# Designs tried in a protein design run: designed miniproteins, single chains, continued (5). Part 15

Each design is a single chain, and the fold is of that chain. pLDDT is the mean over its residues in the fold that is shown.

## One batch from the design tools (miniprotein)

Design m16520
Fold by ESMFold2-Fast:
Structure m16520 (fold): chain A 60 residues (1-60)
Amino acid sequence: SVAEQQAQLLELTRRLLKAIAEGNQDEINRVIAQLEELKKASQNSGLKTALDSLIEFAKK
């Protein structure tokens, strides 16, 4: 559901911010891969836009 995908986005956002703060590049790369899979699974345009923005931010 969209709500489940929004919850996953929030969790992945929290994990990404923690990984960036800790300088953990391996975890950053894992979170990027999971964000890309979530984007592929989503049919919601707003969620896809949010996921794209977060992926770009994570890649710098």
Scores: mean pLDDT 85

Design m16521
Fold by ESMFold2-Fast:
Structure m16521 (fold): chain A 69 residues (1-69)
Amino acid sequence: SNEETFKKSLESLLKLLEEGASRAEVLSGLDELLKVVTDPKKIELLKEARELVYNGAPLEEVKKILEKI
């Protein structure tokens, strides 16, 4: 299901962030999540996380937003 795919992709992205992922890797992971997400609240949080990456925010702040999902 799309929800199961979303959960696995989110867990993979959180693991990559813990292991020192590049900004490009994080953006790729966020784009994959945005392709399968259907919940409007989760979409809003993912877009907020993506904006933080584009604006050069610390990846720890991106991780905090993703942990709310």
Scores: mean pLDDT 85

Design m16522
Fold by ESMFold2-Fast:
Structure m16522 (fold): chain A 96 residues (1-96)
Amino acid sequence: EEFKADLYYTLGKFYDKQGNYEEAARYYEMAARLYESIGNFDKAAEAYTLAGEAYEKLGDFEKSAEMYRKPADSYRKAGNTEKAEEMEQKAEELEK
């Protein structure tokens, strides 16, 4: 599963560099879910954060906020409460 997560993460970065934010967000979300399922919460948080940034670039602030809330949970599971709070604040700001 980690190989598949790494592949999706790489595809997300590829599409992000191309300006294809819709495909980038999709692949980042797929990577994040796989990283989360194997307990790699740091990589899951990173991938969710990148998905949130891609949705923000698309103007989809509702989905961007959803994506930022997911890394907050992952950072808490990793023991990084400061980054978790930062991600929750970003989600809150995008929903206003």
Scores: mean pLDDT 80

Design m16523
Fold by ESMFold2-Fast:
Structure m16523 (fold): chain A 75 residues (1-75)
Amino acid sequence: MKERADELLKKGEELYKNGEYEKAVSYFIEALRLDPSNERARRLAAEAIHELLKKDPTNEKALKYMKEIADLVSK
């Protein structure tokens, strides 16, 4: 539901502001599963993944998140 997606997005944004990018991405992905048309969740997930890869280009979890987002937005 939209309200649940908004709650997950809000929690993800707080984690993003605190520099907890990996946790933030997980919340944004859950928000996208509930509302795949949520441009803000998609944008923030991409930005958080970028921050993870900037710190560690070999971060396999960030690569898995990228694939998951691509799959969700290709609907």
Scores: mean pLDDT 79

Design m16524
Fold by ESMFold2-Fast:
Structure m16524 (fold): chain A 62 residues (1-62)
Amino acid sequence: SSEEQAKVALEVLKENKDASPEEIAERLLEAGVSELAATAVRDAIEDFGVENTIKGLELALE
């Protein structure tokens, strides 16, 4: 589900805050996140940064 994908993405982001957007996208794919969702997360990190992307995902899961 999209909620399950977002929860997995949130864990990966929190564990990989110092990694590049490309490395985070690769780790998301390895964790079973879809290519579409991994790309969306990478783009969000490039545009807004890791901390803002984490906060956005946390708010979306409430």
Scores: mean pLDDT 83

Design m16525
Fold by ESMFold2-Fast:
Structure m16525 (fold): chain A 59 residues (1-59)
Amino acid sequence: SAVDEVNELGRRLREAVKAKDVETVKELAERLIEKAAQISPVVQKVAEREAEEALKEAE
């Protein structure tokens, strides 16, 4: 479930990046990091990196 939530948030984050909706990317990135932290510190680190890359790709 937490893994499924992280995967779903990641999918939504990628869609927001394609739409170039920076505000939605920021909101989804925060939720992704929060959910990833519930799994493990390692997964949280990966989510933080994905969030940074997503923000750089969005406008």
Scores: mean pLDDT 80

Design m16526
Fold by ESMFold2-Fast:
Structure m16526 (fold): chain A 64 residues (1-64)
Amino acid sequence: PLTLEQARVGLEVARGLLRLAGPEAAAEYLNRAARLAGGGELSPEEAVRLAESGDAEGLVEASS
């Protein structure tokens, strides 16, 4: 799983991508990060929700 620090940084990057490139780019970035950390997979809808809310603990849980 991702650490809390990695999740916080990842969500900040994803929020920037959401603003610049849209929800698909943000979701793809977070999904890759989660997979690299533990083989978990995020749905695009879940990834966007986490990025918008800044829920680092939720991203750690989802990456497990």
Scores: mean pLDDT 77

Design m16528
Fold by ESMFold2-Fast:
Structure m16528 (fold): chain A 76 residues (1-76)
Amino acid sequence: SGLKESIELLNKIADEVEEELAKKTIEKEKEKLLAASEEERPKLLEEAYKRLELAVGKEKAEKLFEELKKELEEEE
């Protein structure tokens, strides 16, 4: 039974870590993009997507990247 409880705990921690990493990545990339010139933004947006993809995988990165773009539009 101890192994089952450990697996359940690890799955919960993995989900929480992924959510926290995604949140921190979005906040960091958002700050960089808001501070950047319009000429730099396309390159930084591409880099932000790649970092999200590395952190949470492609499918989740696409959803989070769309949310990041929406937040940037709302802040401008």
Scores: mean pLDDT 74

Design m16529
Fold by ESMFold2-Fast:
Structure m16529 (fold): chain A 61 residues (1-61)
Amino acid sequence: MSLHELLEKASDVLDTDTSIEERQAVIEELRAKLAQETNPAAQALLQRVIAKLEEMIKEQE
């Protein structure tokens, strides 16, 4: 999966009514992508999206 495809998937999860399990799955994919990412701007973007999704899960728990 490309960075762009993964970010689009994360955006969809943020904009739609999704389960905690679906959000956790996207966070796991984002973390895996972050571990392989060497571009600093892409790393910063991935970290921001992960943080936002984690905040949403915490609010729903």
Scores: mean pLDDT 76

Design m16530
Fold by ESMFold2-Fast:
Structure m16530 (fold): chain A 62 residues (1-62)
Amino acid sequence: SEMEQAKRDFERLKKGLEQAKKEKSRATALAVIHEAEELKKKYPELSEELDKLIEEARKLLE
């Protein structure tokens, strides 16, 4: 189902964010932000959760 795929894509992005936090990697954080914004376009129902993830990733760029 599309929602099962969306959940797997979201979990993958959460792991990417955790990796960016551990490595303090600006490049990884930017990749997570870009992919999360694309995922929001594909699954608007996840927009709220993806916005929270984008906000956390943006804090790594400060």
Scores: mean pLDDT 84

Design m16531
Fold by ESMFold2-Fast:
Structure m16531 (fold): chain A 80 residues (1-80)
Amino acid sequence: TSEESLRQEIENAKREADKALKYGEKLDPEEKTKVESEINDLLDEALQIAQENHGEENLEKVKEYTEKIKRIAKEIREKQ
């Protein structure tokens, strides 16, 4: 169901955010603050979209935010 898929995608977004934040712990304080801000903003936007509860349209938008978070995590990893 669209609701079940949306829940799964939000769980994925949270998981990817957690990974990115863990990688960010090893960055310089300024870079860490920037990364934490970006990830928190993306996650908050994804959660807000999920709360609108309009099914498949919201799922596509949340997936886009999950991918943005994954890209941040990859970028952090490349700097290590």
Scores: mean pLDDT 80

Design m16532
Fold by ESMFold2-Fast:
Structure m16532 (fold): chain A 74 residues (1-74)
Amino acid sequence: AEQLFQRGLELMGKGDQAAQEGRLDEAIRLYEEAARLFAKAAELFEKAGDHRSALEARLWSDASRLAAETLRRQ
């Protein structure tokens, strides 16, 4: 769970960098992959009974999805 969460954070950061550099297609893919990793981390945290980490991972998943959607609409 934690390893997936950390990888999600890394991809989110790479997505932010790609967006700032104008590589919008790459940024969208990175944000979508980050959202998937956070969603998987949330499921694993819930299964382990770590409801706080699951909530945090869900919030990051939602934020990553919104970032990708925002870029797609531009």
Scores: mean pLDDT 85

Design m16533
Fold by ESMFold2-Fast:
Structure m16533 (fold): chain A 56 residues (1-56)
Amino acid sequence: MKIPESFLDLALKKLEEKGIPVDSEEARKIVREILGTDDPELIDSAIEQLKKKKAE
């Protein structure tokens, strides 16, 4: 399933506001809350997309 850009934007904003690295456990927790799921594959996919978006 494709993760909506709006969820990625919200996650990135929350991480930046709190100074949380995208590779941290705290980042995974925030992504989990935004997606409303504990699916590790979706969370991992979101983290990878956030890393790519931040690198741009």
Scores: mean pLDDT 76

Design m16534
Fold by ESMFold2-Fast:
Structure m16534 (fold): chain A 60 residues (1-60)
Amino acid sequence: GLHEAQEQIERAAVRVVLEKGYEAVKEALERISKLMKEGRVDEAAEILRELGEEVHPPPV
């Protein structure tokens, strides 16, 4: 449902902040927040996927 989608998006947003740093992704996070408020969860998820696919953290 919508709540589950929102939770998954929030968890992914935390992950990209940890990987890229807040300053690098804050504009994208603001766009995601606006899309979520508008119920456009698919578009918000697409932005997160694009951010996640570009970041490959070092193996530790």
Scores: mean pLDDT 69

Design m16535
Fold by ESMFold2-Fast:
Order: sequence, then C-alpha cells, then structure tokens
Structure m16535 (fold): chain A 69 residues (1-69)
Amino acid sequence: AAAEIAAVAALSPREQAVLGVLARSDEPLTVAQIAEAVGLSQATASRTLRALEARGLAERVPGRGYRLA
C-alpha cells in the first residue's frame, strides 16, 4: 500500500486522470477509449499509458487494451 500511495502521489494530473479512468472500469480499455474519457489525443494517451505500465500501475492486456495492474 505505501509504495502504491507514493507512486500515485508522484504522478502528474494527466497520469492521475488516466489511472482514475482505469480504476473505474471492470474491463480493459483501449487507448482510444481512455483518450476519449480523459480528453487526450490517442498519441498522448498511449504515451501516458506506457509511462504508467513502466511504473507497474497499468497492465497491457493483449488484444484488449489496458487495465490497472
């Protein structure tokens, strides 16, 4: 819990918004769905998701998109 709390606290507002969308979904979301939900371009959403995946906060699901790790 402490490491997760520290990681979330260190996120930019954009990264927090993307994590919030993932946290509210029961299913993996595509980059396009996340981009639309947050109001980002698909390129920006994809880059943000890669940063979150590198931190272990988001997980890529093959053929489905992204979810919380």
Scores: mean pLDDT 76

Design m16536
Fold by ESMFold2-Fast:
Structure m16536 (fold): chain A 82 residues (1-82)
Amino acid sequence: TPLEKALEAVKKAVAKLALIDLDFAQEVTVIVRKAVKAYEEGNYEEARKLAIEAARKIIKFAEEKGDEELKKEAEEALKLAE
């Protein structure tokens, strides 16, 4: 589903983010873990909300760092979560 693809996309973005800023990646990972748990429990609305939150945080970080590839991946995740 689009939401499953969004969760996979934010997981990949966080893995790349860990190579740039481990502390920030850990903060976003907490949100992603909550999103995955909500999805597994059938709470798709909460999973979508958390996936959007994670994607937006990564987009802002990527813009501040000038990382166009990371920004593109996070924007793709955001579109899939909508």
Scores: mean pLDDT 84

Design m16537
Fold by ESMFold2-Fast:
Structure m16537 (fold): chain A 73 residues (1-73)
Amino acid sequence: ARAEADRLTAEGAAAYRAGDYETAAAHFEKALSLDPENFAAWLGLAEVYRDGLGDEERAARYEARANAVLAKA
């Protein structure tokens, strides 16, 4: 599960760099369905929604979830 989540997170980041924000979001969401404590995937979703899709409120929610994961470490 972790290896597959890490793979999907990397694929999401690649899609984000290519400007394919819908594909990036889908990969990050799938990574989180496999590993909900994947900090990088939560941050990736926050970046996609803030910078790619213009949804500041959703981005803030994903950033808060990333911070909650970090706080448990």
Scores: mean pLDDT 82

Design m16538
Fold by ESMFold2-Fast:
Structure m16538 (fold): chain A 61 residues (1-61)
Amino acid sequence: VTLSLEEIEKIWEAAVEAQKEAEARGEHDPEKRTELFRKKALERGIPEEKVEFFIERLSKP
């Protein structure tokens, strides 16, 4: 998957915002945290395909 530096920065910012939101809500459910990240990344204009790529890579065996 090809990502520009701008897209990488936006993904990082989305991840930070999702983390802060989850902490503020006391949310520990990985699925709900993933949805927060997805929402924040989409709000920053990252294509859904690239967001899903990052979600897949964050999931480890």
Scores: mean pLDDT 75

Design m16539
Fold by ESMFold2-Fast:
Structure m16539 (fold): chain A 94 residues (1-94)
Amino acid sequence: SRRRRAAEGARAAGEAAVAGARKGTAAAGAAAAIAGVGAMVDAEIGSGSEEAREAGLKAAEGGREAARAGTAEGAREGGEKAREAAEEAARAAL
């Protein structure tokens, strides 16, 4: 369930980024993505798995990329990368 929570966190961050981009507020979308990733990473790293740590770092990088781009496309890409990182962590649980 911990890896499912990481995937849900990244998905929520991605949804927030897309919602921000739809309003034409790429910066707000990027900030929401970063906040969501932060919460996810805190929860999963506290649980202590190496896969969760790596996924969290990758998701945080996606959020930073979205913020750096400062565009609607950048916010969407950042959210997608955060989601991919969480899915990768879930697959590593096999």
Scores: mean pLDDT 56

Design m16540
Fold by ESMFold2-Fast:
Structure m16540 (fold): chain A 58 residues (1-58)
Amino acid sequence: SRREEAERLLREEVELSMRVIGAAVEVLINPEDEAARAELERLAARAQEVARRLEEVR
């Protein structure tokens, strides 16, 4: 159902937010680490996509 999909996306958004914070901290500690920077960009893009899908499920 739309409610179950919205709940799933909300949980994913919270989990991604925590992971983005962790990845941002890694980049701050090791700013020369390109892999850490790429992971942060990947997680941020995924979080943006989940937010977009949440708008559509309303």
Scores: mean pLDDT 81

Design m16541
Fold by ESMFold2-Fast:
Structure m16541 (fold): chain A 58 residues (1-58)
Amino acid sequence: MPTFSEEEIREIAERAGVSVGTARAIIRALLQAKGKLTPPPGVSPGAFAATLEALAEF
């Protein structure tokens, strides 16, 4: 399973304009669900979309 470092998660969060905790939750949800595009609990659809866009650039 691809593992993101804390530094990589920070870079993704910075690009997406979300908190590190939000980026970490989204990345973990995507890895566990093998790319299922459902926001984790407590994450807005906008924050989820911004994080996916940052991941695509990364």
Scores: mean pLDDT 71

Design m16542
Fold by ESMFold2-Fast:
Structure m16542 (fold): chain A 74 residues (1-74)
Amino acid sequence: GFSHDPRLEEAERLFKEAIRALRAGDVERAAELLQRALEIYRELGRDDLVPVLQQGFLNMNPDRPELAQAIVAA
């Protein structure tokens, strides 16, 4: 039930906060928020979405490709 899972809603919120944190220059916070979001997807058995979210994070941070890639690779 991915459409009504409160953990999935939390993961989406954390993902959006990670994007905002990196855009604000807070690399450490962006990394923590992204890792927490990806962990929730893994806990829900949605490992299929992890590479989609990682690519989305890179696409949403085109001005900082090296930092976005380092965060995704961590």
Scores: mean pLDDT 80

Design m16543
Fold by ESMFold2-Fast:
Structure m16543 (fold): chain A 97 residues (1-97)
Amino acid sequence: GLEEAEELLEEARRLLEEIRAGRLSPEEALERLEELIERAEELLRTSKDPRVRELAKEALELVLEAALEVLRRTEDKELILRAIGLALRAIGLLFEA
């Protein structure tokens, strides 16, 4: 519910900050991004509370920004494709009503 959505948003903010600070490998960052997307998708699927949905969408916006940051930091084709895939998944969820 609301607490889970607030925790998700805070974790998304921290992840973006850790990526920008160079504290995570691209592989570790992508794994954590995938977990955050799955948690956001679950909240959007199960909750009708507008506040929960707003926080989950805000977290997805940060996840998208973080995926793009990973894309800028790696030349590995597999990691690039994974980052693009996660970014597209986040975009898809943001446009689901």
Scores: mean pLDDT 88

Design m16544
Fold by ESMFold2-Fast:
Structure m16544 (fold): chain A 82 residues (1-82)
Amino acid sequence: AQAHFELGKKLAAEGRLEEAILHYGEAIKADPNFAEAYYNLGEVLAKMGDLGGAVFMYKKALDLDPNFEKARKNLKEVEAKL
């Protein structure tokens, strides 16, 4: 889980967004309770213009960690654009 998550972060920082999605997806498959992986996947989806996908992922991150402040903030910002 952690290795795919770290690689996803690096790829997202490089603008390689589709590859970042694949590695965050692998992190989630390895650990379905990985709230931060759902959050980071939401960030990548928002950058690609998939605001609905971003909302879904941020909500999933908050379901797993209700105190995830970054997910709550970004969810509000994305929902304001819908």
Scores: mean pLDDT 85

Design m16545
Fold by ESMFold2-Fast:
Structure m16545 (fold): chain A 98 residues (1-98)
Amino acid sequence: SKELKEKLIELTEELIELAREALPSIPDVNRAIALILELIGLKLEIELATTDEELKEIAKRLIEIAKELLELTDDPELKEKLEELIKRLEELLKEIEA
């Protein structure tokens, strides 16, 4: 679905913005940078995706990255924003799976 694809792109952009905002609060800066670069690559993969199966796999990886960023950041406000974004990604994954 074009709508599901557009929603996944929007959530990926929000996750990239949160990851960049979190960067100063992450002691493992090299891992944080690697995750941000992977997110940028995943956004391109969403734009090129032609099947719901591809979108499901990308959504699952975005959830994994978001959870890792949640563990890496020391900022409690960013943790709350990441937890909310994870819930939104998990809900979108259910929509793609339907």
Scores: mean pLDDT 88

Design m16546
Fold by ESMFold2-Fast:
Structure m16546 (fold): chain A 67 residues (1-67)
Amino acid sequence: AVPTADEYVKLAEEYFKKGDLEKAAEWYRKAATIYRNATAGVSDPAQRAEFLAKADEYEKKAEELEK
């Protein structure tokens, strides 16, 4: 797990629940960026793949909220 990225995801979910889709998208994008950056320090291929998958997932969520 990446604690700071997980906190940003929770913050995005809170804004989404409040109907603030713009802020929700912003925090999802920030979480995705942290997951992508976290891959630089990861030597385990499985863990790196997991972080990249999470980054892509949260980036997609942010894009959907711009609709």
Scores: mean pLDDT 80

Design m16547
Fold by ESMFold2-Fast:
Structure m16547 (fold): chain A 82 residues (1-82)
Amino acid sequence: ELVKEAIEWAKEAKERVKETLEKNKTLTQFEKDVLELAKILEEAAKNGEKEVEELLKIIAEAQEKDLDPSEIVKKLKEYLES
């Protein structure tokens, strides 16, 4: 259930960013990139399991390389533009 996993991750990520904004009153570029990533995954979830599977594969590879969320967002946008 990759669609469910993507939606749950996006919801959790948005909640964490909301908590950071409430505590610190500002968002860093890192948190803004995390919100963009959550938005990309939510849109992919509307297109079905295959789209989510491909995006999660890109995210998993990027996480293994300790890439910043900005680089992950860039890779996902490049895939979606293909």
Scores: mean pLDDT 76

Design m16548
Fold by ESMFold2-Fast:
Structure m16548 (fold): chain A 75 residues (1-75)
Amino acid sequence: SMAEELVLKSFETTLENVLRYARAHPDDHAGIESALAAVQALGDKWEEKLGEESRERMRNLLAETEAELRRIMAE
């Protein structure tokens, strides 16, 4: 549905913003972890309203973002 597409696009944009923040402030581990926790909570809320394919896409985007954030913080 268009509503699911809008939710996924908004979620993707939010994750891109978190990555941008992390790259600009790699030493702000507390801020990065707080931002990630907020996005995870948002994802959990919307996951129940999404179809199977959209849920998998959201989970994959989140997992990829978490991996990249860990890489940034490890540098």
Scores: mean pLDDT 82

Design m16549
Fold by ESMFold2-Fast:
Structure m16549 (fold): chain A 80 residues (1-80)
Amino acid sequence: SLEEIKALILDPNATPEQLVEAFKRIIELIEKGELTFLEASELLNTFYRAAAAHPGITPEQLAALRDEIVATLKKLVDKL
């Protein structure tokens, strides 16, 4: 559920692998049309901040995640 994804993102004990899984689940919800633009942007911003604070996420991985977030949000705007 969306609440489970949010709980995982905000869990300080979440592993890098769990954060990657959470990201994939967010993208799936967006692709299925289950999130509004505002919900998607809020959730992706929360995710990015958690990933940026995580010691197991490299700067290269963080840059790749940022690029994918930007591309995803652009696709959502293009549907409006």
Scores: mean pLDDT 82

Design m16550
Fold by ESMFold2-Fast:
Order: sequence, then C-alpha cells, then structure tokens
Structure m16550 (fold): chain A 59 residues (1-59)
Amino acid sequence: MSLEEALEFAKELINGVEKSKIKAERDKKNYETESKKLEEQLELFNKVAGDLESMLKGR
C-alpha cells in the first residue's frame, strides 16, 4: 500500500502544481498587460510634467 499511496500522493501534487501554474500564468499575463499600460502612461505624464515645470522655472 505504501508505494501505491506514494504514487497517488505524487500525482495529486503534480496536478495541484499544474493547476496553480495555469492560474499564475493567467494572472501574470493580465498583470503585465495592465502594468505596461500604466508604466507607459506614467512615462508620458512625467515627461509632460517635467517639461511644464522646466518652462515655469526656466528663465
């Protein structure tokens, strides 16, 4: 029984890890897509704000 139980336990662990990996990849893809959009917007806004501040201080 111990070898059969160990094999079943190993299969359950493998299935659990595979399911967790699929979920993590879905979450990561969504997170990276949103994060990239926000980073691009922040870079644009920071450049605009920096230019405006430079114009205000630039005399």
Scores: mean pLDDT 76

Design m16551
Fold by ESMFold2-Fast:
Structure m16551 (fold): chain A 56 residues (1-56)
Amino acid sequence: DLEEQRRRFEEEARRYEEEARRARETVSEREAILLEASAGVYRIGAAASELALRKE
């Protein structure tokens, strides 16, 4: 349900953020930016799910 979806979105966001951090250290900066953008999308999804759970 929404709680499970929020958790999955947060987990995926963290995974992408971690990969982006490592990409900045070991690969091109542009690859890191794309990974950070992907993490941002999942962060927004997690935040939306959290707000839905919090209000109702």
Scores: mean pLDDT 77

Design m16552
Fold by ESMFold2-Fast:
Structure m16552 (fold): chain A 86 residues (1-86)
Amino acid sequence: MKELEEKAEEAIKNGDNKSAAKYYTELGKKYLEEEKDLEKAKEYYEKAIELDPNNVDAWLGLAKVYELLGNEEKAEEYLEKAYEAY
């Protein structure tokens, strides 16, 4: 976890927002799948999207988080965003 956060921060400092978004997307996935922490997963996927709106995996991750939170409307919205980014 901390290593991925440090890599994301270093990528941002170097102007590499796409790599930073990939690291935040991986953090979101780990919190979602391994830790079962939906709020932290959401936070990291949102950070990834802010850095790279074309990151398909981050949009798919947000859609899954909202599905698990019972917010079907937001889940469908983010699935549409993933399709547009692809």
Scores: mean pLDDT 84

Design m16553
Fold by ESMFold2-Fast:
Structure m16553 (fold): chain A 88 residues (1-88)
Amino acid sequence: APGYEGGEGTAYAMGAATALDLGREDLVPELGEVGARAAREHRDKPLPERYAAIEEAITAAAREAGVDGAPAARAAVASARAGEAALA
């Protein structure tokens, strides 16, 4: 569900943050939606596996768009994990 730890809203934010870090605002909807979809597909998985799937999906989508998004996606996922831990 949107707006909780490892949920679709958080995963969309990870994808959007990746696009913005890359200077590619045009990719915000695409990277956001692939992140959210990965969270939805891996909903029943432990959080570490779910975050890994989100990072992989965002990285793959960025690569299809012609950019190396791997460092940005890793940073966005790490930031989201740390932010969620700080809110707990």
Scores: mean pLDDT 79

Design m16554
Fold by ESMFold2-Fast:
Structure m16554 (fold): chain A 62 residues (1-62)
Amino acid sequence: TVTLTFPVARSTLAKLPEDKEIIVTAPSQKMADDNAKLVADLLLELGHSEEQAKKVKGEVKL
């Protein structure tokens, strides 16, 4: 599992492994979900697989 905290650099997203779950953390569930969607969309734009984009989840970290 890879944990990402916003803001995230595009270079970091480009180098993410394909076989791991990606957790995007934020202080609220709405922000975490919104940021997870943004990361998933960016991963697809950078050439990662749809399977990898589906492994992105938003989690609350206070």
Scores: mean pLDDT 75

Design m16555
Fold by ESMFold2-Fast:
Structure m16555 (fold): chain A 68 residues (1-68)
Amino acid sequence: SELQKRIEEVEKRRKELYEKGVLTPAQYEHIDKVITGARTALEQGNEKLAQELIDEAEEMLKKAEKES
């Protein structure tokens, strides 16, 4: 699904930014929890919640890049 692909892309970017030192350990863990919530929402058929959580994770990554 489109949402599953977005979850995979966000997870990949989270790992890349952590490896580059852009994310703090706290940011890395927090974004992981948001991504995990999005996966759980998708598994439960709550696509609206999954979308909202993925949008949140994407914005968190974008802000971290801007602040680095």
Scores: mean pLDDT 86

Design m16556
Fold by ESMFold2-Fast:
Structure m16556 (fold): chain A 62 residues (1-62)
Amino acid sequence: MVEEAEKTAKEAVKTLVAVDPSLSKEELFKAAKVALRALGLDEKTAEEKAKKIAEEVMKERS
């Protein structure tokens, strides 16, 4: 359940970066957190997972 939400949020953030490559890590983190919260994760879990997603997406872009 949490793993599926992470995959969905990561794909959404990857799509966002593909449309606008100028987005900062902070903006990607906020987008991931919103997506995870919409998928039913609590705020603390969404924050922790959003940080990881933002880091992974930024690293893949480097």
Scores: mean pLDDT 79

Design m16557
Fold by ESMFold2-Fast:
Structure m16557 (fold): chain A 64 residues (1-64)
Amino acid sequence: MEYAERAERAAALAAASGDEAAAKRAQHFSIVAYNADMGFYSEEVAREAAEKAEEAARRALEAA
């Protein structure tokens, strides 16, 4: 589950940054990516969710 793993790592990084809003955003997208990898959504949705989770983590780390 490539996209779910990417989104999960991003959520962990966002949580480690101390930015609560970014952590919550990344966590929501990690759930979306996980469900997409389980077949509830398209591969496109999984990819987009992983990218959004990574973007949230990146912004949080840049602010720290």
Scores: mean pLDDT 79

